# Designed miniproteins, single chains, continued (5), part 62

Each design is a single chain, and the fold is of that chain. pLDDT is the mean over its residues in the fold that is shown.

## One batch from the design tools (miniprotein)

Design m18140
Fold by ESMFold2-Fast:
Structure m18140 (fold): chain A 70 residues (1-70)
Amino acid sequence: SARAELIRQAAQALHDGDYARATELLRQLGLSDEGIAFLLDLAPRLSVEELERVIEAQLRADEARRRAAE
């Protein structure tokens, strides 16, 4: 899916240290600025697979927060 591809590209950009590209991709995915900052802090310590899982978890957390605000 387009979402899965964006997650993979964002995780790869984070792993490669291309934080400018990673930030743009994470914004396209709809992550908050706080969620993006959290991922940037974690990026040097995680594998691409781990970054994909963290991105997916942050997207679920942001969705749950939006539902709670309704």
Scores: mean pLDDT 84

Design m18141
Fold by ESMFold2-Fast:
Structure m18141 (fold): chain A 67 residues (1-67)
Amino acid sequence: MADRLGPGPLSRVDAQDGTATDLPEEERRAVLETALANLKKEIEGHKDDKDLVDQLNAVRAAIEAEL
């Protein structure tokens, strides 16, 4: 029979919404800091593309303003 193994790792989250999905402010801050670090790496990798760097810098400034 199909699905005999159970819900699985990804389905576990979907099947069990018993945990509040609302992230606390500290976790949101950590996520923003991680996104900021990733943006900085992308900017470094794409320094050759000024238009892209400009766009990424705008997003970076918005994230920094929220922190």
Scores: mean pLDDT 67

Design m18142
Fold by ESMFold2-Fast:
Order: C-alpha cells, then sequence, then structure tokens
Structure m18142 (fold): chain A 68 residues (1-68)
C-alpha cells in the first residue's frame, strides 16, 4: 500500500491538474464549494472505478484508505 505521504502526493497531483495548489491535499477535498476541487474529485472517482458525481463521500474516502 501507499504511505499517508504518498497518498497525499497522489491526491495533490489531481488537485494541481485542476489549478489547486495546497500543502494539505486530503483536507482540500472537503472544499466542495470550489469547482476545481469538484473536478479533481470526479477525476479521482473515475480512476478508482467509483460513480463520478463529484461528491467527496464515505465511498471515496474508503477507496482512498484502501490504497494505504
Amino acid sequence: GLTPEELAARVGEYLRAEGVETDDPLTALLDTGDPRVVAAVKRLQAELGLPVDGVADAELWDALVALL
């Protein structure tokens, strides 16, 4: 599995692709008012094989934790 630092780095790559730079990528996923964050969440959902709805719900977090 990934380390917590490797998971944060991977999430950070999706956020940076949408123009969001942050030192805390996992917490940044909670900002559902930012359309760039919603776009990054949709990309993560697609890569993890989840329904692409842009919601950072328990299903997304369970899938991310499974990478650890």
Scores: mean pLDDT 80

Design m18143
Fold by ESMFold2-Fast:
Structure m18143 (fold): chain A 87 residues (1-87)
Amino acid sequence: EELVKQGKYKEAADKYYEEGLKAIENSDFERSAEYFVKAAEYYLMAGEWEKAANYYQLAADIYRVLGDEEKAEEYRKMAEFYRKLAE
């Protein structure tokens, strides 16, 4: 059951990642950052810390470009934390 749940979390993460890419294609950068945060959260639930860190970093970079320094710093710190755990 837990392995099945982990697979479902990964499927959810992959879907949010795809929605984030679609949002970028539509120039909805704020929405894309939100989707990448959701993807990172589901990758954490799936135990994929490196992927979670990468998507938190992507969201942080987008928020920084948008001028949302508070969210950019929050997600940058999350990316750094989980990247260290993945090593």
Scores: mean pLDDT 85

Design m18144
Fold by ESMFold2-Fast:
Structure m18144 (fold): chain A 102 residues (1-102)
Amino acid sequence: MKISSLETKARALAPGEVELETTITYDDENKTEKIKQRVTRDGKVLIERETTYADGTKKVEKKEFDLKDLPADPLTSDNYALSPEAIAAIERAGEVETKLEK
């Protein structure tokens, strides 16, 4: 399955709280994923993945981590952007949007 587009929106919701939303559309159009990542003021990371299939079926998966216990795998697409440095950059910018297409 090839990615046809990838759109990421990142915003600061409050001091110490940021949200990252990534939408991935696949080239064969049988699947769209929306990944929401939220860092809370108390140091929790909340990840919600919503997959929409061509038949309209939706699957929602939710995960919660402590920020200190976040997996350090930079190849894991659903959490690599939530490093302390990335969080600080998002807070400084207020809101960041990027879109990548093939």
Scores: mean pLDDT 63

Design m18145
Fold by ESMFold2-Fast:
Structure m18145 (fold): chain A 88 residues (1-88)
Amino acid sequence: KEEEILEKIRKRLEEKGKQVIEYLVTVYHVPEEVAREIVEEAIKEALEYAKKLLEENPDLSEQEVIDLAEQKFEEVVKKKLEELGRGL
């Protein structure tokens, strides 16, 4: 059932990612293609992190893994946005 948890996380991050793309475009004036790339990479890194958590910490609840994956997603988005802001 690890695949079910990862699929649930992916769907939640994709929905959240749509809102983040809109926010990056409207508030930070990031080009839509760049905002999409940031979000796609953040989803990828969050899913890799969640998979590692499930493999190394089998005692973690589904909700704990979801929460940690969402936190990782937010950290990656913030880091990539900061890198973009420093490059301009």
Scores: mean pLDDT 82

Design m18146
Fold by ESMFold2-Fast:
Structure m18146 (fold): chain A 82 residues (1-82)
Amino acid sequence: GLERLEEFIKRVIELAKKYLDPETVAFLEALLRGILERVKRGEMSVEEGLRAASNYMIQYAKALNKEELAEEVKELYEEAME
């Protein structure tokens, strides 16, 4: 249910805090909360929300040369999809 996406976002943001500056983390948290709100409104499924959130985090991690963050986000996504 929705709790899977909420837990995924929480874990990914806590993970991002270890790799990224606070301003970048705040920006990403706002993006991911926007995805969560769209799922809450029925505009996308939980699975679509997990995919979108994962893709944004991986894209930004790679753009910032944080390959370890990108890999850990992929692992969290696979875990959430089980």
Scores: mean pLDDT 87

Design m18147
Fold by ESMFold2-Fast:
Structure m18147 (fold): chain A 88 residues (1-88)
Amino acid sequence: MDPEILEEAFKNKEEVAERILKETTALLEKAQAAGLLSPEEAEEAKRRIEEEVEKIKNAKSLEEFKEALLRLEEEAQRTAARIRARLA
């Protein structure tokens, strides 16, 4: 991670959070439409992503922001692993 990019993202945390939510929601919808996620799995993944996005918006420090981004990445990787398992 580039510290300068991280600091700039933190200054724009609401915009960053909204963009991540929009992009991840679109990917979950596509995966569900393709039969790679059940409706229940898609809703659960969206709920978890929304929780981490809320933490990004509410981050009071660069450290909190960084931790929230790492948690969001973990949730995204978990969902991607489920999708990949069904493609194989």
Scores: mean pLDDT 79

Design m18148
Fold by ESMFold2-Fast:
Structure m18148 (fold): chain A 80 residues (1-80)
Amino acid sequence: DAQKQGLLAGGELVVEAGKEAGVGDEARKYVEEVRKALEEGDYVKAGEILDEAIDFVLAKADPATRAALEARLRALVAAL
């Protein structure tokens, strides 16, 4: 499913940005919860957890890392 693959790809982008922001371990924990929600078939919950992860990383990221994550997420959504 393209939507599941998009959510997982979004999670990978969040982990990469989280590493740059010094919160890679916390970002990875969010992505594990996204994967768990997807295994349960709960796309709404997976999306909500991913949104929380994005907000968390953006709050910790410098402007360059924030801009890169936002641009990559926009490109990912446009490709879905």
Scores: mean pLDDT 83

Design m18149
Fold by ESMFold2-Fast:
Order: structure tokens, then sequence, then C-alpha cells
Structure m18149 (fold): chain A 75 residues (1-75)
């Protein structure tokens, strides 16, 4: 999976990378998984993520929540 490989290249473990991709896929936003993860790690807010990725604030909040949930579940 190219997105799992991309997350692993950023230092994310395979289990966490797979959890992030699965969680974002469940909300239909898997295409943003890697970019949103990078922005979240840099401290970007949902509003800033929406602007950077060119998506709605609702979708930015959904992808951020999916990533945070995956990180919490695999910790």
Amino acid sequence: DPQVEALQSLGVSREVAEAIVRATRAVGLEEYAVDAYVLLQQGYTAEEIAKELGISLTNARKVAAAIRGALASQA
C-alpha cells in the first residue's frame, strides 16, 4: 500500500500506518492520510489543514479525528 509505505518512510510503525490508512479510508478521506498526518505532527489546526489541502473544514476535522483515533488505538 503506497500510503502505508509513505507513512513508514516518515518513521511511523507498520501497525500505526495501517491503522491511520484504515481509519481515514472509513471516512472516505484516505487520499489525504499522509499529508494530514504530516500537518498534524507539525501542529496545524483543522482550519489550517483545510486551507493547505483544499478541502472543507468538515472533512479536515474528520481526517484529523480519524488519524488521532488511530494513533490512540495503536499506542
Scores: mean pLDDT 86

Design m18150
Fold by ESMFold2-Fast:
Structure m18150 (fold): chain A 71 residues (1-71)
Amino acid sequence: MEEAEEHLRKGKEAAAQGNNDEAARHYSLAALAYLKEGRYDEALEMARQGLALNPDNPLARAALEEVEKKL
């Protein structure tokens, strides 16, 4: 729980600074942490936000694909 929330916090901070690449990375890591916890709705939301911030980020693409496999 703390892992996903910490990545979400860091992602929001990076996005506020205009660092979309770092923000996408943290949102994607939050998505994978929520997925591990079985929190699929939050995992999907975070994965989509990460991809929206950087559509070319391979971690963001992989996180969304992994979440969608569980839905």
Scores: mean pLDDT 83

Design m18151
Fold by ESMFold2-Fast:
Structure m18151 (fold): chain A 65 residues (1-65)
Amino acid sequence: GKAEDLAGGVESSLEGADEEAREALELIASAKNEEELIKALKEAAEKSTDEYQKKGLEEGVEEME
């Protein structure tokens, strides 16, 4: 989804994610401030195998920069 939908999309993504993807999404969901969220998004993007999901995560980081 778009970066604007990241917060709402994270929990939905967890329900269908593989174990590795779930760990990345849990890191994003556990972020309590903007700095932690940026770090979690970067890590999730690096581990993502889906180009569209990776671009969405990278776009979210750029918007929070």
Scores: mean pLDDT 63

Design m18152
Fold by ESMFold2-Fast:
Structure m18152 (fold): chain A 120 residues (1-120)
Amino acid sequence: MYEEIKKKIEEAKKIALESLEKMLSLSKEERVEELEKMKEEIKKIFDEIIELAKKNGDYETAELLEDAKKQFEEDIEKLIELLKDPNTSEEEINEEIEYFKELIEIQTENLLKYLEEKEK
């Protein structure tokens, strides 16, 4: 179970970082579409691993993953709002994308560390 959850978290991280990197070469409208697509793909991965934790009776892990999913959704929604604001500069957008990449790295490391402790 935890091995499968860790693998899915690493997969979600890769999808997120690749999408954020891709956005640096896209128009503002295409960036919103890319973020919405990334959001849905990663939400699906979270739903799969949340269900897996619940099926194994680990409701603590399920709750942690639900919180992580919600935080990720909120972070994406903030970035989409920034992209939709006509007063936001390209420089500000690029800085926010880099900041979000750093948040993804930190959040992923925290989740993986928690799961490693559960495997002991």
Scores: mean pLDDT 84

Design m18153
Fold by ESMFold2-Fast:
Structure m18153 (fold): chain A 86 residues (1-86)
Amino acid sequence: SEEVKLLEEVAETLEEIARKMREGKASKEEVLEKLTELRNTPGLPEEVREMLDRGIEAIEAGVSMEDVLGFLGEMTGWLKNKIAEL
């Protein structure tokens, strides 16, 4: 399924961002850039775009690294559950 592949790619990218953040290898600007690229991907479900927009807003508001990592983990878990239902 094209939808499954797209959701898997989003989940993998979020996991990569989280790993780089934990390693101190991703700046706030780089994280924002990557999430904005994902948000602008054609064919994303509306709920996925809404979750990405919420994450972008939180990062721009300057929430803690732990809060950002928590958000990325929650979204990744949601995506994996969604994929399993398809």
Scores: mean pLDDT 83

Design m18154
Fold by ESMFold2-Fast:
Structure m18154 (fold): chain A 105 residues (1-105)
Amino acid sequence: SPAQEKIKSLVDQIISLAQQAVDDTKASEEQRKAIEGMLAAFKAATDDLLANIDGDPKTVALQQTVLALISAGLATHLKLLGAPDEVIDQITKLTKELLDIINQA
């Protein structure tokens, strides 16, 4: 569906921005592992939510909260690495757009 294509595009954009920030900040191996772990969790949580999107609204709402928490953790880690505020703000905006599309599906 158009919504699924938009969701995939937003996820790809978030992952690319975070990976670029890790490269630009020259993060340590442990910092890179932490960010990559968060990105894997973010993708898995998004896939799980999409699998349940036509199901129980309370379950979807809880899964949206999990995605928001993972996104907040990602933003915090990128700030600690020294990523520019513009990159962090863009990831936050894309995550909100992703959640808004999911909530309308």
Scores: mean pLDDT 82

Design m18155
Fold by ESMFold2-Fast:
Structure m18155 (fold): chain A 101 residues (1-101)
Amino acid sequence: SSKKEKLIEKLKKAGISEEDALLLAELYERGYLTEEDIEEIVKNYKEKGISVLGSLYELIKKGKLTKQQVIDTARELAKKGLISEDFLKEVETFLLVESTK
């Protein structure tokens, strides 16, 4: 709990949106992302302007993370009212559409 809350605060201070920060922190809490993965996502966001979803897609392409792990996590956050249904649709559309190009 405390570790996840501190991670969300750090991500928000880095300029990451609250919904992106909640998704990343939950993926980390579940063991789907490492500390190094979070560090690279933040670096790519701040230095290269790469979206959080774009970085997650690259990790999926490398086989480090699955689409289902991200989608299931986002769905559970939406059920808890922690992220919007619109953000959930963005996550699902981005990961499913990008995988079929």
Scores: mean pLDDT 85

Design m18156
Fold by ESMFold2-Fast:
Structure m18156 (fold): chain A 58 residues (1-58)
Amino acid sequence: MEFDEELKERAARVAVRHAKEQGRTALTVVMGPDERGLGEAIVRAAKEAGIEATLVDA
């Protein structure tokens, strides 16, 4: 469903923007098992912005 994908992309952009504003050069994303898609979107957006990102999902 496109609606959920759009929400994930928006959340990812907000997270990356916030990290950039705080001078972060690396991000660790910890997500619950039901939200893997959001974690992946955040990692992708961070890498596109030049921030090293790691997804932790356990």
Scores: mean pLDDT 70

Design m18157
Fold by ESMFold2-Fast:
Structure m18157 (fold): chain A 85 residues (1-85)
Amino acid sequence: MEALERQLAERILDRLREVISTIPDEEQRQRALDLLDRIRAALAAGDWDAAEAALQELFDSLDDETRRRVLEVIARAAEEYRAAQ
């Protein structure tokens, strides 16, 4: 994996952890953090299918408000990556 792509993925995951850490429900927050760790592990292994499955589980577990914030973080990071090419 290219160093730039790895750095971008790590930055996205760090931003998502910040958003998830603001979830007031403890059980939902812990589940979301576990899913983030699964996404990070899958990406480190190059397993895109596992990363996508964990990301889908994350979205399904979040309320609409938190899901919107997560999508905004991903969209912004994707825009920044495209602009950097």
Scores: mean pLDDT 76

Design m18158
Fold by ESMFold2-Fast:
Structure m18158 (fold): chain A 91 residues (1-91)
Amino acid sequence: LRDQAIATLERTTREIEEAARREGVDDITISFLTMNISVHILAVRRAETDQQLIDVVRDASADLARLAKVSPPGVSEVLRRGSARLDALAA
């Protein structure tokens, strides 16, 4: 779970940067989105128990879904895919 969650979050970060560049999103907004994902990567790395790991992965999924609602269309789609991938890992 941990390695898969980190890989999913890192992939989501790369896909956000690619989508944001295509949509002409400013560097400040890109930094905000990638910083939010970095916080979740840190939480996943710091989880000490299997239950804590599941909880932080679910929290990350929920936060990506929330960010998708206020993001440009291409970035929103990437965030929704990332959220769905994390949700599947914590199932």
Scores: mean pLDDT 84

Design m18159
Fold by ESMFold2-Fast:
Order: sequence, then structure tokens, then C-alpha cells
Structure m18159 (fold): chain A 100 residues (1-100)
Amino acid sequence: TITLSGTNTITVTFSDGSVDYSVNGVAVSGTNLKLTVGTTVTFVLSSNSGGHGLIIDGTTLRSKVLDKGETTTETYTFDTAGTYTWKDATSSLSGTITVT
């Protein structure tokens, strides 16, 4: 698994029962990310179905809930090592962010 560092853009597309994401313009599979301490991520969020949003437990990051076709952007710097859980605000979709 490749570990991200520095500044990164993660594009997240919510759909009914699934999430797709790209890291720095490259589509990736899975729900788990690895970062080094001090990594900044800009999340570009969109939804293909109504009522989705990003929450990262262990941080203050909480996006607005997106209607179908909406987009929002959230930026966060992971300056503390640990394991964080990202979640969809309205569904059971989730994964982990491990910062070392």
C-alpha cells in the first residue's frame, strides 16, 4: 500500500450503496488510506444520489450533506498520528485513515 505525504487531492463520489474515489486524479479501489504525519488532503466531494456527506471521526471535519449533483470541498491537515474513521453521514459506508 502506497503512503501519501505532502499535499493531496482526493475526489470522492457518493452513490447509492457505494463510494468511488480518486487520489491525485488516479482512480483507486478500497476504503483505506495511509498518510504520513503532516499530510494535507483536499477532499472534493460529490453525490450521484441524495443525502451523502463526509465525516472523519477523530477530527473536526464534517461536510454538508450533499443533494444529488452537488459538490463541496473540505481541506484537512493530519498533524497527529493515529487511526481515523471516515464515514458517510447518512449510510453505513466507511473506511480508515491511518496516519504514521
Scores: mean pLDDT 81

Design m18160
Fold by ESMFold2-Fast:
Structure m18160 (fold): chain A 68 residues (1-68)
Amino acid sequence: RRPSTQEIIDLLRSHPIIASRVSDEEFEAWRKLSSEEFEKRLRELLGTLSSADRDAVFDALAAFNAAL
C-alpha cells in the first residue's frame, strides 16, 4: 500500500523538524494541492533543510512507508 498525500502530510506535521518550518495554515493549504503540486512543495521544503535534517525526514518517511 502507498501512503496517501494526506497520510504523508500528517506524518510531516508530527515531525519536529518540519513542524518548526511549516505552519498549520500552510499544511491545510498543502491538503488542497494536487499530488504533483504537493510533491513540488515537499521537494522545495526538503531543499531548505540541512543534510542531517533532510536525512532524518527521509528516514521517517521510509520507516512510515515500510510500516504500511
Scores: mean pLDDT 76

Design m18161
Fold by ESMFold2-Fast:
Structure m18161 (fold): chain A 78 residues (1-78)
Amino acid sequence: MLSKEEALKRVEEAEKLVGSDDPETRIAAVRELHRIALETDDPEVLKKVREIAHKAAQDPDEEVRILAVLTLITVVSK
């Protein structure tokens, strides 16, 4: 599993990309957040992923919203 330090760094990078004007970049960013959520049980990492995914659930792109909801389900299941 990811170390807490590595997971936090990856979350910060994905957070920047979720704000991109390019929908494909935002899709990739939320997909990365979902992978991080699957690979960690750290509460600080999961809290940050949840906050970003909650924001992405309001995205105008349907695939971004679907991936954000899946990410939120993953976080809540832990």
Scores: mean pLDDT 85

Design m18162
Fold by ESMFold2-Fast:
Structure m18162 (fold): chain A 91 residues (1-91)
Amino acid sequence: MKVSATVIGEDGTILIALPWQDTIDEMAELLKEGLKKLSGKKIKSVSVQVSGTEQDAIEAGKKVEEVLKEMGYEIEKVEISGNSVKITIAE
């Protein structure tokens, strides 16, 4: 399986676009480092994509929620669509 994440800013710009990673844990570490470099800049959403199944997307999304919460972001909603998950950050 491959997994990637894209972080969208408040104005809809792409702030982070991760290359495809072979594991959820590798993707999560890169996401965490990228978010640290944003220094608490407001983000609108994180989109997670997997090359696998919907269950793989759910697991990847859950890991991204964990990272976002650890870094102080509040999650408004999580939307699953096939092999992708969109996580919306609360205002």
Scores: mean pLDDT 84

Design m18163
Fold by ESMFold2-Fast:
Structure m18163 (fold): chain A 85 residues (1-85)
Amino acid sequence: SAAAEAQKIAAEVEKILAQLSDADQQAFFDYVAKLQQQLSKLFDQFSGNKSPAAKQQYIDTVVQALQDILAKAKELLARQKKEEL
């Protein structure tokens, strides 16, 4: 289910965040906050259009956002580990 996939992504992100410096954690949360603002604006736009196509586009956008969040966490961790060498 989408909920189970979201839980797996959240758990993986939490494990990565525990390894990040305070500065990299802040950079991650700033990124997520901007992405959440973009999703909120899109939700308002799609909430007025109940067509199946509009709903699918919104779902696809949310799935992409979850993948982008995980990718950002992995990017920050990789950069941190490289700078520790």
Scores: mean pLDDT 78

Design m18164
Fold by ESMFold2-Fast:
Structure m18164 (fold): chain A 70 residues (1-70)
Amino acid sequence: SMDDVLAEMDRLIEEIRERAAAETDPQRKLQLGVLEGVAEIARWVMRRTKASPEEGRKMLELLRRRLEEL
């Protein structure tokens, strides 16, 4: 459901924040902050639009891959 997708987005945002708090490299810390902002905007857009749960899950997968690449 869309509620499940939004709950998973909230958990991803928390994970990004935790990684940013533990990060000592200034450049990676900045990149994590940017990713947090992108994830928060994506969550806001998904909540405000008629996006399907399938579209929301694809966005979650994209954001998780970006986090793994850092």
Scores: mean pLDDT 86

Design m18165
Fold by ESMFold2-Fast:
Structure m18165 (fold): chain A 75 residues (1-75)
Amino acid sequence: KTLVIKVGRSSNPDDVAEAAKKLANELGIKKIVVEVAGDGGSVPSSGVSERTLAKLKEMQADGKLPKDVKIELGK
């Protein structure tokens, strides 16, 4: 039901969002949670997770992802 995506500082937000969109459409996922992978560095680099979240929401607005899929930022 829920797809949890862990993104690191080296993750490409666009590529991660595309993969998540594909999985959500193919598997009937109802909720996507984007989390920062535990890099342990205590450096607040929420940018990758926030950009991935924004890209997924853009895809949903463009009709590439169903509007009933919940997209959330996990911390």
Scores: mean pLDDT 73

Design m18166
Fold by ESMFold2-Fast:
Structure m18166 (fold): chain A 71 residues (1-71)
Amino acid sequence: MSLEEAVRRAAEAHGADVEKVLEVARRVLEALEGETGDSAARAEVVRRVLVESGLDDRNVAAAAEAVGSLL
């Protein structure tokens, strides 16, 4: 599944903005490329990027779902 497809599906399910969710999902995946730690360290990176995004709960939930579907 492509990142765009995962984002579109998650955004539709949560009533979120596709462009905002895509941007945040991309930042999460880029941050994870630099993380070589265990699953707890990777989960911390995901949480940090989502919190720093400044998005509302719907967009955050959609971004988390999209990233989760790609992992």
Scores: mean pLDDT 78

Design m18167
Fold by ESMFold2-Fast:
Structure m18167 (fold): chain A 86 residues (1-86)
Amino acid sequence: MEEEVLEALRKAAEEGEEALSEEEKELLRRYEEEQKKKYEELKKQGKLEEALKFIVEVQYRVMKAMRGEEVAEKQLAKFEERLKKL
């Protein structure tokens, strides 16, 4: 149901969070929790670099849906710059 999550995120960005139904708000909350769970699972497996790439990709998709591609690209670039310095 990723398409429904992205549609709800876009609606929130365009019309504000108040335009979302209670069901749409719960869908977004559950999506965030599922992504956090996947991130923690990768960390527990010792795949820290993959976990970081995974969360960055999730943040990119979310930001692209809410704020557009330009903002998402800028945030991705900043994260990659920080990783290079570690």
Scores: mean pLDDT 74

Design m18168
Fold by ESMFold2-Fast:
Structure m18168 (fold): chain A 66 residues (1-66)
Amino acid sequence: SDEEIIEEIVKRTGISQATARKLLELIKRLGPTPDRETIKEIAKETGISQGTALKAVLIVQRALLL
């Protein structure tokens, strides 16, 4: 579920639940692909680092395999 993905993002990155929810919505809109342009866009829109954005994208991509 979306809530389980949000919880995993919070646990693994330490960002707030509100930021993790915005991240998940943005990743769903852009596609959960760990490409440079997607990561840069996510970081810009949310204010987090590109490294944190990459971790979040990888978490979402993995969750879609379940």
Scores: mean pLDDT 82

Design m18169
Fold by ESMFold2-Fast:
Structure m18169 (fold): chain A 76 residues (1-76)
Amino acid sequence: MRVRVEAYTGGGGSGLVPDFVRVIESRGGRIIGEPVGGIYSFTFRAEVPDDTDLDALRAELESIRPVIRVTVTEVD
């Protein structure tokens, strides 16, 4: 399935993208297109397996410091 990931951070912004890519790839996913964002927030699309637990994925992404909040929404 395709998902939109939105991240809100205390700083570092899009510099955290490699950590997000690692988590998504560890779950069999991949990013689609270029991440867009600034210092305090960024967003990107990803393809993940249809059986992916999106709540578990969100929680793992939120464990990355200094991430404050992540939303993962199914799209397409």
Scores: mean pLDDT 81

Design m18170
Fold by ESMFold2-Fast:
Structure m18170 (fold): chain A 92 residues (1-92)
Amino acid sequence: PLSPAELEAEVALAMLRIALSIAKLAKLSPEEAWKLLEPPLEAALAAIGRITDPEVKARLRAELVEELRRAEEELGLPRERVEEWVARADAA
């Protein structure tokens, strides 16, 4: 069964995917895109950090990194900033 932390992480990842789609469709600058992406990224990291099942935690961490790489490719985000968030995900 889904834990509250796992549900929170899945919701945050869904919100991140929506934010990425909006930023792409609106052709936002990298600076404006980050303003839209940061709230769901912070929520996802907080939720993932509370997950106790190591397999679930690893899967959601991998999904978060996948969305960060997708944002880098599709929105032209600076690699330095993306790598900072990837490091935070790996430490979660």
Scores: mean pLDDT 88

Design m18171
Fold by ESMFold2-Fast:
Structure m18171 (fold): chain A 77 residues (1-77)
Amino acid sequence: MSEEARKQLVEMLENALKAIEEDNDGRGSRAIIGALGREAEELGAHEVGRELLEAAKTVQTAEEAIAFLKRKLEELK
């Protein structure tokens, strides 16, 4: 992906982390991650987008969502 798309994706992931930390439920966390996955696909980040969409199906708690997003941020650095 482009540097611009990567920077945008990092910002979106950081904002999602903050939102999930405030929500503290699995349903809200899944919705946020699912939206991120669709947006990542639109940006051409297909690998990250697919991983986000799969996580949106399986995440049960906000804690799991936070751990997943932190790992993705580390990979994108």
Scores: mean pLDDT 79

Design m18172
Fold by ESMFold2-Fast:
Structure m18172 (fold): chain A 86 residues (1-86)
Amino acid sequence: ATQLSAKLELVEGDKPQTKAEAVVTNAPTDAVLVFKDADTGRLLASAQLTSPNNTFTVVSDEVLKSVQASLVLASGEEVATKTVTL
């Protein structure tokens, strides 16, 4: 079965950033991974999966409080979603 896990971490530095990571296992070949700001619904990043097993990372210059990672088929069907908070 397809599995999706996600995490959101604070990256400290001169200006704090947030790092969102999603791990997908056993994905369909037509799947797209989508990251959104869970509070605003704003698209942060999307990537078409090239392997059934993938890790995707997005670093934002904003301190995001919550990020939604969704695995979506080419048809638009959402097969898995995880929301993670800082």
Scores: mean pLDDT 81

Design m18173
Fold by ESMFold2-Fast:
Structure m18173 (fold): chain A 61 residues (1-61)
Amino acid sequence: SMLEQKKQEILELAEKARDPSASEEEREEAYNRMKKLLGSLPSEELDEAIELLAKHDKELK
């Protein structure tokens, strides 16, 4: 679905924003795009996307 595609894109952008091999500019651009996509989600989907990002952050550690 479109919502699942947006959630996946957000997760991919979050990974890019934390990629140590990427430039600072690339990481900042990914972070900004992620924030814009999060702002486009309905409130229920936004909460789910935030939880997915939190899980992803925990796994990266």
Scores: mean pLDDT 75

Design m18174
Fold by ESMFold2-Fast:
Structure m18174 (fold): chain A 70 residues (1-70)
Amino acid sequence: MTPEQQEFIEKLLTEFEERARAALLAGDRDTLARIAQETMKKLQENLSDEQVDEVGRRIEELLGGLFEQL
């Protein structure tokens, strides 16, 4: 990946974690699911399939961590 793509991914994941955490604290799991769908859509539009798979793994790790805080 280029440095610009890495920066885009890190920013997107940071925004995802912040928004997902807020949705979980509010008890709004429907919003959490929508946030994940929006994030995946942005990844698919801006990255290759291989890059989407790698970032998808990182999103799953973030979601796992957030769900442990239920």
Scores: mean pLDDT 77

